# Designed miniproteins, single chains: the designs that were tried, part 73

Each design is a single chain, and the fold is of that chain. pLDDT is the mean over its residues in the fold that is shown.

## One batch from the design tools (miniprotein)

Design m2528
Fold by ESMFold2-Fast:
Structure m2528 (fold): chain A 65 residues (1-65)
Amino acid sequence: EPVMLLIEVPPERQDALAEALAAVPGVTEVWDVGPGLLGVRVEPSAVPDVEAAARAHGGRVVHRS
């Protein structure tokens, strides 16, 4: 089943990270939770790619469900 991740990112980098995450194979949904916070729905096998993209944009995964 798809995993939900919450990612904290600097607000000025939020749009760039959202675009990068949407391009990751296995990401099914990206949405704004609030300033500096993105929600991502992703296939379990693609979680490492999402984590790498977040780190590249100064972000980090803060919750995983």
Scores: mean pLDDT 86

Design m2529
Fold by ESMFold2-Fast:
Structure m2529 (fold): chain A 85 residues (1-85)
Amino acid sequence: VPSREELEREVTRAMVVISLAVAKQIALKEGDEETAELADRAIAAAEAGRYAEAARILRELAERLKGTELAKVFERAAEELERLA
């Protein structure tokens, strides 16, 4: 059975990936292919355990989309992944 720490880490990772997948779908619907591609890169990095790299990509996305709801999603995801790194 995984430790509580390991379980919390896996749950956090899964929730972040789900949030990013939703954000990607919103970006695609709005025709923002560049944001969707960067979100895919962040998802891939997070799934590979490269949390610091994923968080960096997400902070860049949040800066590019400053003032939007998506920027807040990316900022929160970056904060969660930085805690895992």
Scores: mean pLDDT 84

Design m2530
Fold by ESMFold2-Fast:
Structure m2530 (fold): chain A 78 residues (1-78)
Amino acid sequence: MEKKKREEEFRKLTEEVVELHKPYAEKAYETGDEKAREIALIPLRFQAEAAKIYEEKPGKEGEELAKEYLYEQIKKYL
């Protein structure tokens, strides 16, 4: 049965998203830094695209593509 595997893979993807933006969310909250705030908002704007990538290629391949997309978004603000 594939449901549990999909849930686990999606959970790992969401954890990756949270971990990557967490430092910026904390900085935005503490300092009011505009740049950090924009980075902190990336997961909200990224969720739809990540879901699309994962839906099109579920599993490891889709997870890697979604992570690569996330890295590119964050990189724009570094």
Scores: mean pLDDT 66

Design m2531
Fold by ESMFold2-Fast:
Structure m2531 (fold): chain A 66 residues (1-66)
Amino acid sequence: SQEETERMRERAERAVEEAKEKVRKLGPGQPLEVVEEIVREAFEAEGLALDDDDIRAVAERIQKEL
């Protein structure tokens, strides 16, 4: 349902924020591969599995923002 989709979105948003905080803690200039690993772990912690392409897309966006 729409409500279930919204809960998944909330979990994904929490995973992205957790990943951003971890990347910030490591400092600027992290390699994309490192950011991808952080994103994967953050999503796994929320019970969400992403394909490698989706992991990379999220990691690239975080890298551009930080």
Scores: mean pLDDT 83

Design m2532
Fold by ESMFold2-Fast:
Structure m2532 (fold): chain A 87 residues (1-87)
Amino acid sequence: VEETVKKILEELKKKIEEEKVNKEQLLKAMKEKYPKMKTSEEMLLAFLLDLAKYLKEVRKETELAKLLEDGVRKWAAERGIDVSLFE
């Protein structure tokens, strides 16, 4: 499951590099959206969900976004984190 999330993150890194998106901008947006998220796990899940939404709605990369969302849901479930917390 972490292996699946890692594969999705590698695909995202490739897409981000191709678009020259700075990670700092994504981290700032994520902290602004999720100011109460302090654990690395919660921040990671919020980050991945935000990226999936960005890929789906802005970049129209629906297949990659779906894989990321599915990976996040599995990763959260294994750690007892309810993804509805990020809604």
Scores: mean pLDDT 66

Design m2533
Fold by ESMFold2-Fast:
Structure m2533 (fold): chain A 75 residues (1-75)
Amino acid sequence: SRAVERARKALENAKTDYQKLMALIALVLAEPTPELIDEALELVDKQISDARKNGDEKTVRVYEKIKKKLEELKK
């Protein structure tokens, strides 16, 4: 419960897409629901798209791994 409370508070206080994504990942790890996983996947896809536009292949690889883990939690 304490981990869920911390993650929810982080989500409420998130000012950037990155902060919101980190809070959502923490929530999904503590309490996986299809709705939270889908919201996290949308933000991951945005981060991948932005990194690809900037030629940041290292960041693309990091977020692709996060995406794969989130998709595995949906099964």
Scores: mean pLDDT 82

Design m2534
Fold by ESMFold2-Fast:
Structure m2534 (fold): chain A 98 residues (1-98)
Amino acid sequence: MKIEIEIERLGERTYRVTIKEEGKEYVLEIVEQPGYRLSDEEIKFYALVDVRLEQGADEEELQKELEEKLTPVQKRLAELAAAGKEEEGRALLKEALA
């Protein structure tokens, strides 16, 4: 599917992301946690997740949609976050989105 994504920096840790898909436009704000810097790829990923939820996808449907490509990364990120290993999670996400 053709998806167009535009990122605009609004402040120190706040980004406006515009996603255009199937003739619809979605505008979202992504906010970095203190001490956690997001790459462009990470910002795009979180914005796409938010768009799917906004389209009425529940967490189970979103998980199914991303299963073939992103589920191993998502599971590992949740595990690392629960263990307080945010730096390792950030490195893993960058590798998976490259």
Scores: mean pLDDT 65

Design m2535
Fold by ESMFold2-Fast:
Structure m2535 (fold): chain A 67 residues (1-67)
Amino acid sequence: MLSRRQARSIIRMWADHSGVSVSHVIRSLRAARDSGSDMSQISRNISKFLNGRVSPDTFRSALDVIL
């Protein structure tokens, strides 16, 4: 299981790519989850945008720790 520090570092990769803060990413992803979005599909899409630097499963695990 990922630590909170490791999970936050993974989310920071997406924040850096998107040009926003980690806190902004967490808020946006929490809102997406709360609106019934498919978090596994979001994790797959983010993995593609990061050119596979983080696997979908690893990003999904980070979301499960942080959200």
Scores: mean pLDDT 86

Design m2536
Fold by ESMFold2-Fast:
Structure m2536 (fold): chain A 82 residues (1-82)
Amino acid sequence: SMMEKLKQKGEEYVEKGAEYGRKLQLENPEKEVGEIAVEATGYASDKFQEEEGASPELLNEVGNKTFEKSKEAVEKVREELK
């Protein structure tokens, strides 16, 4: 159904957010993990809404997942850089 496809698209946007978070961490090593994760989450949520017309409920769910994945991605980059 359309809803199932939209949920699957949400997972793609979560991954886009995590990738953007990794990029932000490499470009801004002085920023706090939470600050980068928030910015990455906003990027993914905006794209998901603009491209797929996601509902507020789905945006909230995807946003929460994106924040956690972005935070993990940023922490991994920081660990690699020491």
Scores: mean pLDDT 81

Design m2537
Fold by ESMFold2-Fast:
Structure m2537 (fold): chain A 73 residues (1-73)
Amino acid sequence: SPEERLRELEERIRELEARLDSLSLDEVVARAGEIMDELREVLAETTDPALIERARELGERVRELAGRHYLRS
């Protein structure tokens, strides 16, 4: 379900946040890209406004993480 997928993606984002300083830029970009691709799939599969808003919030968090790591490189 979209709700279950969003829960799994949030866990992946938390793992990425926790490991950010130990990952290379290439690893962060690759993992962020995978999460963003799955978020796009969830957004294509749901019309629930609450799930759409949750997916957007998670997408912003991923972009912020990738941006911070890029600026540190």
Scores: mean pLDDT 80

Design m2538
Fold by ESMFold2-Fast:
Structure m2538 (fold): chain A 100 residues (1-100)
Amino acid sequence: SVEEKLARIMELIRTAPPSFRLILETEVLGALSTLDNAGASEEAKTKFLERVEEVLRSTDLSTVEGVRAALERIEELLRETLAENGLPVPPPVEIVVPAP
């Protein structure tokens, strides 16, 4: 289930312009790694990825503003998932998308 959800997310990220794909992939994989390191269950990871899929489907990934909003929401969802499952929440990291 986690593998299937992750594959779907990677497919959605491939609809973004090439310049945004790496930062989106890095954010999703980094968040999933944080959940794994914190000891999150398969159910918690699956629900997190379902929420990430909804963010990516509802956000315009063709713009800097849309990509920034998606990254910020994914970070928020990671923190919410950790807190909901009683897992340690790391300090906030500032998300910066370079302006052209």
Scores: mean pLDDT 81

Design m2539
Fold by ESMFold2-Fast:
Structure m2539 (fold): chain A 90 residues (1-90)
Amino acid sequence: MMTGAQMRQYVKKNPDDKKVKRGKDLYKKYGMEKAWSKDGSGGSWPRISTGNKTIDDIINIVKNGVDSIPAMPLSDDDATSLVYYYLTLE
């Protein structure tokens, strides 16, 4: 199963990927630029530590929340797209 570190390499090389583009739209639509900052480094919501997690673990964090990060009412496809975009950030 692909880790966040492995997927980050893929999405940074493939910024035109459909899921990356969809995730960018979702990041803006749900105000995540204000909560996580534009670079994903954290703000009112802490940065998600992705390097050692599987993609499914990171999707689960986005859908169900963790700590001060709230659960997001996203479909599996939209949650996956958001994670792909998030992994393009620093």
Scores: mean pLDDT 74

Design m2540
Fold by ESMFold2-Fast:
Structure m2540 (fold): chain A 66 residues (1-66)
Amino acid sequence: VPESLLALARRLDFRLSTEEPEPGAVLSPQQETLLKRIALLLGPEVARELIAQLRKDPSVLDRLEL
């Protein structure tokens, strides 16, 4: 359910509220595949929120296990 992923992203954003902008950050192949799958299955809005969280902390996807 997209809502659960957004809830996790919002919770992580709350914890990572310190601004850590990393424009042009390169994703690993596994992370890129995960984001593409999320965009395909759940839609671009959910993928956009996850990208925003990933930009702040690239380890977010590793912790989420999704």
Scores: mean pLDDT 56

Design m2541
Fold by ESMFold2-Fast:
Structure m2541 (fold): chain A 67 residues (1-67)
Amino acid sequence: MIVRRLESPVFEPTLVVIDKETGERLLPSLVGATGPVPTRFYDVKQEEGKTVWVESGDVRPYEIERL
Protein backbone atom coordinates (compact mmCIF):
# COMPACT_ATOMS: atom_id res chain seq x y z
CA MET A 1 0.00 0.00 0.00
CA ILE A 2 1.02 3.60 -0.55
CA VAL A 3 0.33 6.31 2.00
CA ARG A 4 -1.01 9.38 0.25
CA ARG A 5 -1.81 12.79 1.64
CA LEU A 6 -5.41 13.87 1.15
CA GLU A 7 -5.98 16.44 -1.56
CA SER A 8 -6.84 19.96 -0.48
CA PRO A 9 -7.65 23.16 -2.41
CA VAL A 10 -4.59 24.73 -0.80
CA PHE A 11 -2.02 22.12 -1.81
CA GLU A 12 -1.16 19.41 -4.32
CA PRO A 13 -1.62 15.72 -3.52
CA THR A 14 1.56 14.19 -2.17
CA LEU A 15 2.78 10.64 -1.73
CA VAL A 16 4.08 10.08 1.77
CA VAL A 17 5.81 6.77 2.28
CA ILE A 18 8.27 5.83 4.99
CA ASP A 19 9.24 2.80 7.01
CA LYS A 20 8.05 2.99 10.59
CA GLU A 21 11.37 1.94 12.14
CA THR A 22 14.14 3.02 9.78
CA GLY A 23 12.60 6.15 8.32
CA GLU A 24 14.97 5.78 5.36
CA ARG A 25 13.96 2.70 3.39
CA LEU A 26 11.04 4.04 1.44
CA LEU A 27 9.73 1.77 -1.30
CA PRO A 28 6.10 1.73 -2.46
CA SER A 29 6.29 -2.01 -3.09
CA LEU A 30 7.60 -2.62 0.43
CA VAL A 31 4.88 -0.52 2.03
CA GLY A 32 2.19 -1.89 -0.27
CA ALA A 33 3.11 -5.52 0.29
CA THR A 34 3.17 -6.60 3.93
CA GLY A 35 4.69 -4.38 6.51
CA PRO A 36 4.19 -1.81 9.24
CA VAL A 37 2.19 1.32 8.57
CA PRO A 38 4.46 4.37 8.35
CA THR A 39 4.39 6.65 11.38
CA ARG A 40 6.55 9.39 9.87
CA PHE A 41 5.50 11.09 6.68
CA TYR A 42 7.49 12.74 3.92
CA ASP A 43 6.43 14.76 0.95
CA VAL A 44 7.68 13.54 -2.41
CA LYS A 45 9.02 16.12 -4.82
CA GLN A 46 10.43 15.62 -8.30
CA GLU A 47 13.17 17.77 -9.77
CA GLU A 48 14.50 17.10 -13.27
CA GLY A 49 13.34 13.49 -13.05
CA LYS A 50 14.86 12.93 -9.62
CA THR A 51 12.83 12.19 -6.51
CA VAL A 52 13.42 14.22 -3.37
CA TRP A 53 11.94 13.34 0.01
CA VAL A 54 11.11 16.14 2.45
CA GLU A 55 9.62 15.64 5.89
CA SER A 56 6.03 16.84 5.98
CA GLY A 57 5.47 19.84 8.22
CA ASP A 58 1.71 20.04 7.78
CA VAL A 59 -0.83 18.21 9.89
CA ARG A 60 -3.34 16.65 7.52
CA PRO A 61 -5.17 13.33 7.25
CA TYR A 62 -3.53 10.68 5.15
CA GLU A 63 -5.01 7.89 3.12
CA ILE A 64 -3.54 4.49 2.44
CA GLU A 65 -3.94 3.00 -1.01
CA ARG A 66 -3.26 -0.59 -1.94
CA LEU A 67 -0.88 -1.32 -4.78
Scores: mean pLDDT 42

Design m2542
Fold by ESMFold2-Fast:
Structure m2542 (fold): chain A 90 residues (1-90)
Amino acid sequence: APPPGLDPDAVDAFVEAQLARVEALLRGLSRAQLREIARQLLDYARRVGNAEAERHAQLALASPDIEEMRRHLLEAIRAYAERLREQALA
């Protein structure tokens, strides 16, 4: 996690860099691995009350198309990143 007192632009750049790394990682994963990640993200979203992440994780699990599954997983992770950004800048 970034240290306290960070520049907001530096936090935004860090978040976008991490999301780009996640997108690259998801391209290398099988459907079975993506489904496992989706289940874990769904469980975590429910525990922390992130409704947007929960919705996208559910859509990923329901998707018959691997590209649509990857898209929804990235959207779920983005929802977590946005919440972490808010906490880091508070």
Scores: mean pLDDT 81

Design m2543
Fold by ESMFold2-Fast:
Structure m2543 (fold): chain A 96 residues (1-96)
Amino acid sequence: MNDLSIFSPLSQPLVTQILNLLQNFNDSTVTDIEIALGILTLAAAVINDENALTFADALSPVIREAKSTNNGDAALAEAKDILVKLSKGEPVSIPS
């Protein structure tokens, strides 16, 4: 289990799910941590436990693409769009 103290303002289930996404990509780099922290910060005012799984699943391809393209700004923009859709009750695309 990664150190969760930096994410203390957020729901533990949400933090755990996002950290698990980072683990699926071998290891966490400084860039990965910055992307995750930015996403969690954006999520803090909008997401609830019921939306946490949907958000985490939708973030998986976004984080993967950001790591492969080294484009954290694009990942944060996509995460913000996902959060806006969740806040409006709009459907979010989750690739299989």
Scores: mean pLDDT 55

Design m2544
Fold by ESMFold2-Fast:
Structure m2544 (fold): chain A 95 residues (1-95)
Amino acid sequence: MTKVYESEREFEINGYKVKMKSKATVEESGNIYVEIELIVKKEAAEAAEEEALNFIKGLQDSLEGYKVEIEVEKEDLEDGNTLIKVKAKFTKKEK
């Protein structure tokens, strides 16, 4: 049974407000897909990306037997914010 988990939160990095949306999809195969979307001022974009990658690293450390692929997309918005998308695919390894 495919399960989908979604959350939204706001937090602060280096005095800048960050809006975060996260989505995790767990397939019947045991494969896990995680998408994190962050909106933050361009000056804090690198720090926000690092926070998202640290979250993925925490998941990777808790998930033994998975192959991990990570993709990061960044888009500068006209309002001086940066949109950061982090996509991680966790594929279950066979013994």
Scores: mean pLDDT 80

Design m2545
Fold by ESMFold2-Fast:
Structure m2545 (fold): chain A 78 residues (1-78)
Amino acid sequence: MAKIIDARGKSIEEIEEELSKVKNPIIITDDPLLVIQLLNDPNVEKIVFVGEKPEGFPEHPKVVFAKSLEEAEKLAKE
């Protein structure tokens, strides 16, 4: 089953341990760099970004934007 990982304020190295324990995780983050790094991980099913879309950031079907953590948690469960 997919599991939600709250990666806000965390580096990719810090979340790699959780990623190795979970198949097809859904990631919540507020760091645009982490989004780009996680797009290259074939095990990650969905990325939910909390906040405004960064300038110059392309739309990607794996990435969903949320206004708050509450909205992000709801979108991650869909």
Scores: mean pLDDT 76

Design m2546
Fold by ESMFold2-Fast:
Structure m2546 (fold): chain A 108 residues (1-108)
Amino acid sequence: LEDERLVGRFEMMLHFGYDLSGLTPEQLERILEAAERVLKFEEAIINGDDEYAKKLGLSDEEIKRIKDYVNELKKRGVTDEELKQRAKRHIENVRKLIDTVRELLAEK
């Protein structure tokens, strides 16, 4: 939730053309760590496999949280196909954020 909220904020800022170059290396590293973690969650959702999620480095507790989240969305009428499409779009946006953050870190 905290990592998802942080990443979502900076995805929106990047989408609207906000300049992130004023962020400190420590802030950029925190965003990078959060974004990489969100990327793993979305990849786990697409594959739907506990074994695959463990290969991504997710803990049993994290895998359970993903399953609980997916089950709640399905109870609200979200289909497997819709979940995968949403996850794929989010992966694309998160990768753009990661690329931007890595570029800024390399300039420092």
Scores: mean pLDDT 80

Design m2547
Fold by ESMFold2-Fast:
Structure m2547 (fold): chain A 64 residues (1-64)
Amino acid sequence: MEAKIREALKRAGLSRALLAQVTGVPEDDILGGFRRLEERTGVSIEEMIENPDQILAYLYEVQR
């Protein structure tokens, strides 16, 4: 799972630091960061991995 999440972030052009800043989850807990996005958006981690270009939009929604 983590390897796929790392690849999705890289493909989206997003840093671990940005994910940590938006979700409040530490940079080393990438899975926890994505679980928080899933909880707040209702979009599954698998769906985010398949559509990495949409991750920035999900981060924007969570920041609100």
Scores: mean pLDDT 74

Design m2548
Fold by ESMFold2-Fast:
Order: sequence, then C-alpha cells, then structure tokens
Structure m2548 (fold): chain A 56 residues (1-56)
Amino acid sequence: SEAAVFEEAVAYAKARNAGDYAAALAHAKRMAELIEASPDKQAAVDAGTAGWAAAA
C-alpha cells in the first residue's frame, strides 16, 4: 500500500541519518518490493518521495 511505502521511506531516511546503512538497505529493498507489487506504481513512488521528505 502507499502508506507502507511511506513508512518504509521514513525508516530508510532515519536509518541513513543514523549511519545504519544495513538497516537503510533493508528498508530500501522492502520499499522496492512494495512499489513492484503496487497496482499504481506512480502513486507508490510518490508516497516514497513524501516519506523521505517527511523524515528530513
């Protein structure tokens, strides 16, 4: 779902900011999986972008 992509993007940004690149990679992989499974890939990508921005 878009909400799940948003949450993974937030977790990815927080992990990157903390220097936890292993956790960041895991969240990035999950986000990619959710986008690939989405019936609306553009909305899923937009949700990811919004999540990353929200964590900045």
Scores: mean pLDDT 84

Design m2549
Fold by ESMFold2-Fast:
Structure m2549 (fold): chain A 58 residues (1-58)
Amino acid sequence: MEIPVNKKSYVRFVNGDGEKAIHVLYPKSEEEREDARETLMHVGKSKEEDLEILKVEN
């Protein structure tokens, strides 16, 4: 799933056992969106397919 720009996204990694820590992302540009996504993947040592969008707010 793709994280939208200019909206708050509540996301988590679902790595089988389902780590339930929720991260809030609010990218203001396409570059910030990609940076936020890549940072999450890097620090979580998880794959993009393991990232689930739970909620999007305006």
Scores: mean pLDDT 69

Design m2550
Fold by ESMFold2-Fast:
Structure m2550 (fold): chain A 93 residues (1-93)
Amino acid sequence: NRYEEFIKTVKEDPEKGRELFKKYWKQLLDDLVLSKDKEVREKAYQALLAAIPLLDEEEKEYLKEELEKRLKVVKDPEVKEMLEELLKKIDQV
């Protein structure tokens, strides 16, 4: 699973994890918001949670804007909760 490898990289090699996040952050958000597969959504959510502590302030602001944009259009209560938890995590770190 690519997201399990991503989470492992974030924990073991934070610099590489941050580079991978910059490359794949759109894919992670799309899998969280648009995927019909609950397991794909949950894995994308865990990958985003793991990446947030690696981000600098500008990267956090950018991710926050992208999460807020998606929160306005998402109707699934489970996905809304995941987006709100990600926003909360950004504010905590």
Scores: mean pLDDT 83

Design m2551
Fold by ESMFold2-Fast:
Structure m2551 (fold): chain A 100 residues (1-100)
Amino acid sequence: SLEEMRQKLSELVQQISEMLENNPELEEKVIKVMEELSKEMDKLVEEGKYEEAFEKMIEGYKKVSEEFKEEYPELSERFKEISELMGPLMKELKKEAEKE
């Protein structure tokens, strides 16, 4: 269900946040990888291009997963899971919006 997908996303975000809070050096590295994509996302949001901004966010999570797969495999897997969940979640949100 949509609620189950939201719960899973929340759990993944919490797990990632906990990992980063416990490793400030890793948090700084993740922020650095995301910095360029975050600037592109902010511009898209300012232009009202929310779908494109969402796709950039997914791209960012995939990039973090790829960059850290060898050094921080647990973090990499969490970012991969969130990136894979976000596409289906958006499709389900669109379906719910289209029902009424």
Scores: mean pLDDT 78

Design m2552
Fold by ESMFold2-Fast:
Structure m2552 (fold): chain A 93 residues (1-93)
Amino acid sequence: PEETAKFYRDVAEYYRNKARKYLSDETLDEIVAEVEKIIDEALADPSVTGEQLRERIEKVITERVEKVGAPDEAKKLLLQYAEALAAARSIER
């Protein structure tokens, strides 16, 4: 599980780095912090389903990307980042 979690963390980092093309470091770090908080809070609550977690992540990323006027490609990259990070955090629990 540690090796599998590391794989997903590496995948998340790959997509986070790709998003830097469309977002400032400050904005990206803010989005990352919010996504991490959502994932950690959802994983701490056994009543939250994977579908509900995915929906929360999609809403936050969509809102943040739209607020800064970044292109849809940035949203897609951040969704891939969040999916990989959620997989890693789920395995580490």
Scores: mean pLDDT 84

Design m2553
Fold by ESMFold2-Fast:
Structure m2553 (fold): chain A 67 residues (1-67)
Amino acid sequence: EEKLKEIRERKRQRLADIVAQYNKELTEASKLPEEERKKRLAEIQTKVNDQLLSLDREVAEEIEKLK
């Protein structure tokens, strides 16, 4: 139980880090000309999606190790 709570808290922290980085990159992208901004936003979205999928898989693996 304690280990499961630690895994959930770690996931929450990593999600917060991903969101913070996403917001930072969005702010930087907002300074770009429209065409470059759109390309940058697409790149950021792809990166975030990959990070979220990786995080979900890693968390599932850690939970499996508790069984």
Scores: mean pLDDT 81

Design m2554
Fold by ESMFold2-Fast:
Structure m2554 (fold): chain A 89 residues (1-89)
Amino acid sequence: MALEKLKEILEELGLEELIPLLEEAAERGLDLELLVKDVEELKKLGFPDELIAFLIRLALETALTPAEERAARAEELAPEIAEMQKYIE
């Protein structure tokens, strides 16, 4: 199951604290299969664990944020996204 695979990925990354958030995000309709595919692709391409961890957290937080609060959350995350761009560019 995609949920179990994501739990294994979180344990591998040392992010076991995110497992309850993952389960809640899954109940709210997060596309777990797409998230698994994206994470595995990034790992195969050699992207750093820190970037992969950031993207997982972003996906979970977004899934748990009500639509009316998403704009404010996006502004809050903009500095973190800018920092992560340093690893890509």
Scores: mean pLDDT 72

Design m2555
Fold by ESMFold2-Fast:
Structure m2555 (fold): chain A 78 residues (1-78)
Amino acid sequence: MYKEAAEKALEILKNVEEIKEEIKKLVKDKEVAERMIKEIEEARERIEALVEAGDYEGAVKVAEELLRKLKELYEEAE
């Protein structure tokens, strides 16, 4: 279980910059895009710190919370 969580956390960290670029291109509301990017940056810092501490389960939970927040922001931008 923890090895799988570690792989997911590392994959998220690798893809963070690509995700920010995609949000800038796909989210037409600039204000919503900027809020999403801010949430991603804050979550990235938390995930990175947790991975360095060996808390891979915590890192995955932070990533899941980020996805929930991004969904809420996107739905409000409708």
Scores: mean pLDDT 72

Design m2556
Fold by ESMFold2-Fast:
Structure m2556 (fold): chain A 94 residues (1-94)
Amino acid sequence: SEEEKRKKEAEEESKRAIEILKGIGDAHTDEIASLDKEMAEKAKKKAEEYVKKMEKAREENKGEEGLEKVKEIAREGVEELNKMVDEAEKKAKE
């Protein structure tokens, strides 16, 4: 059915979103590490926390509902990581 196809596509997109956030987390952690190694450790843990939240949302919610929750968590994770980059850059000026 069309619903089963959309459910499968949503699950695959959720998995891709998690992998994308892992890559973004690694990139942000590397950038912060060039400025502040202690903040880089915090960024790594923050990225891992968001990945775990996304995986939990995917397991607890199926199909499009699960995908929307995964996307919301991913947006929050990217926003937090961007703030950590900004904070590391501010500290590097001092």
Scores: mean pLDDT 84

Design m2557
Fold by ESMFold2-Fast:
Structure m2557 (fold): chain A 66 residues (1-66)
Amino acid sequence: ELEEVIKELEKAVKEGKKPSAEVIEKAAEILEKEYNLPDLGEAIKKAKDRMTPEEAKGLIELLKSL
């Protein structure tokens, strides 16, 4: 599932589009529940409705580092 989330984020960035709120929320849940990073997951979840493609690049880099 992590790979699917990364792929969807990369697709949005490549197309210059905002990632879907659903994909961002899934990324936040993975960080909170599987990696025990609740503060980081909460911050990402708060950005779900307004994340820029540039911010999505940062999220992709973070998720790939896990």
Scores: mean pLDDT 79

Design m2558
Fold by ESMFold2-Fast:
Structure m2558 (fold): chain A 58 residues (1-58)
Amino acid sequence: SAADEAEIEALIKKLEEEGDLNLASMVRGMAAIGKSYAEIKDYVDISKQIRAWRARRG
C-alpha cells in the first residue's frame, strides 16, 4: 500500500542516517519481495536493539 511504501522509505532513510547500510539494503530487499511494513519493522527493531546493545559494550 502507499502507506506501507512511505513508511518503508522513511525507515530506509533513517537506517542510512544511522549508518546501518547493510540493514537498509535488507529492508529494500524485503520490500522488493512484497514483505509488509509490519514484517520489515519487526526485523529492523530486533536488529537495531542488538546494534544498540553492542554499541554500549564498545
Scores: mean pLDDT 81

Design m2559
Fold by ESMFold2-Fast:
Order: structure tokens, then sequence, then C-alpha cells
Structure m2559 (fold): chain A 81 residues (1-81)
């Protein structure tokens, strides 16, 4: 599933990542530097992988997310609204 990175969509993004093990975020409003920083911060979370795909970022997990991991993802995404 693909979502725009908006405040209203953050919970939906996290829920989709948990449900499907992967989510795509439209980040066309971000600069390339901001996309790289966002991906770097997401990849610092154990079990979370992220990469840039043009104007999108793909996030994936190999295992179910802990509440701590979900909160870290939320905090990171909120910095790039």
Amino acid sequence: PTFELTKENIDKIIEALERYGSVTIDVSHLTEEQKEKLVKELNEIPGVRAHIAGDRIVISTAEPLTDEQKEKIREILEKYL
C-alpha cells in the first residue's frame, strides 16, 4: 500500500507496515537530502529496512513490530511531515 506522508496517515502507515510487512510512502515534498536522512533514521531501528525509490520510500520489516519500534517509526516520520 502507498500513503502520502501526512499527519493523518502516520497511524495508517504503521498499521499497514504491521499488517503487510511493507509500506510505501510518497515523500515527493522532501528534498533528496531529507529522504536520505529519513531512510538512515528508519534503518537505525532493529528489524526495520528502508530505501528510496524515486519520490517514494519503501519500508519493510522481517518480523512483527514491537510497541517501542512503532513509537520510534512514528517519531521519525513526524519530523519529516
Scores: mean pLDDT 86

Design m2560
Fold by ESMFold2-Fast:
Structure m2560 (fold): chain A 77 residues (1-77)
Amino acid sequence: SMEELEEKLENIKKEVEKIKNDKSLEKKEKIEKLKKILEELKKLLELGRRSLPPEVQEEIEKLIKEIEEAIKEIEEE
């Protein structure tokens, strides 16, 4: 359902923040985990382009950009 998808996206957002702020994770581990989430979101967006509401597609695209920026920031540290 749409409600379950929205909950999944909120959980992904929380996981991304947890990864970014986790002082126990090495730089490489953070990047690897974020890249896996990024791949999952890109696949979800591709599969959902015909069936997902535009609002949800925009939320996924925004989250993808935020994760891509986070990866770049970590790589440049």
Scores: mean pLDDT 83

Design m2561
Fold by ESMFold2-Fast:
Structure m2561 (fold): chain A 80 residues (1-80)
Amino acid sequence: SAEEEVVEGLVEALEWALRTEDAASARAFADGLLEVARTLSKESQEYLVKKLQEVAKTLDPERKAIVDELVKGLQAQIKE
C-alpha cells in the first residue's frame, strides 16, 4: 500500500539520520517522525514499530536508546 511505502521511506530516513547526525539531531529527527506517524493508520504505525525494532538491534547503545524511545512513543499513540 502507499502507507507501507511511506513507512519504508521513514525508516530509511531515520537510519540515515542515525548514521550521519549527532545524537541530539537524530533524536530531534525521531521526534519529528513520531508526529508524522500520527497521520498514518494504526496498522501502519504497528508495521513501523516492527521495522524500528529490527533497526534497533543493529545500533550502538546511544542510537538504540533513541529508537527505543521512538518505539515507546509510537506504542502509546497506537493505544490512543
Scores: mean pLDDT 84

Design m2562
Fold by ESMFold2-Fast:
Structure m2562 (fold): chain A 104 residues (1-104)
Amino acid sequence: MQLVEVLEKILKKAGVSLSELTVVLSQLNPKVFSPSLTLPELAEKLREGQPFAAVAELVYAIRTIKGLSTPSLLELFEHAAQEKYETLDPSLAPELEELFNLLK
């Protein structure tokens, strides 16, 4: 439940729909994500992976959807692993920290 609530906050704050997010995530990691995931199903898939990978993949997908410049996925993994949420996305930093804490 609480992980779903944090994901809803991230989507709302970023201005990104679940459908847009799941499409990009399925392109990035098709072994884990599908474009038809519901929010609870997405939460479950994020729990099955490594917490830093989940945070990095979400940031990459959101920035891609918004047409923003994005670091490489590897750089985002390194920033997430070091808990550098402000470096990942200063506008989403509190929500990304809450997400990571729920996944670990």
Scores: mean pLDDT 83

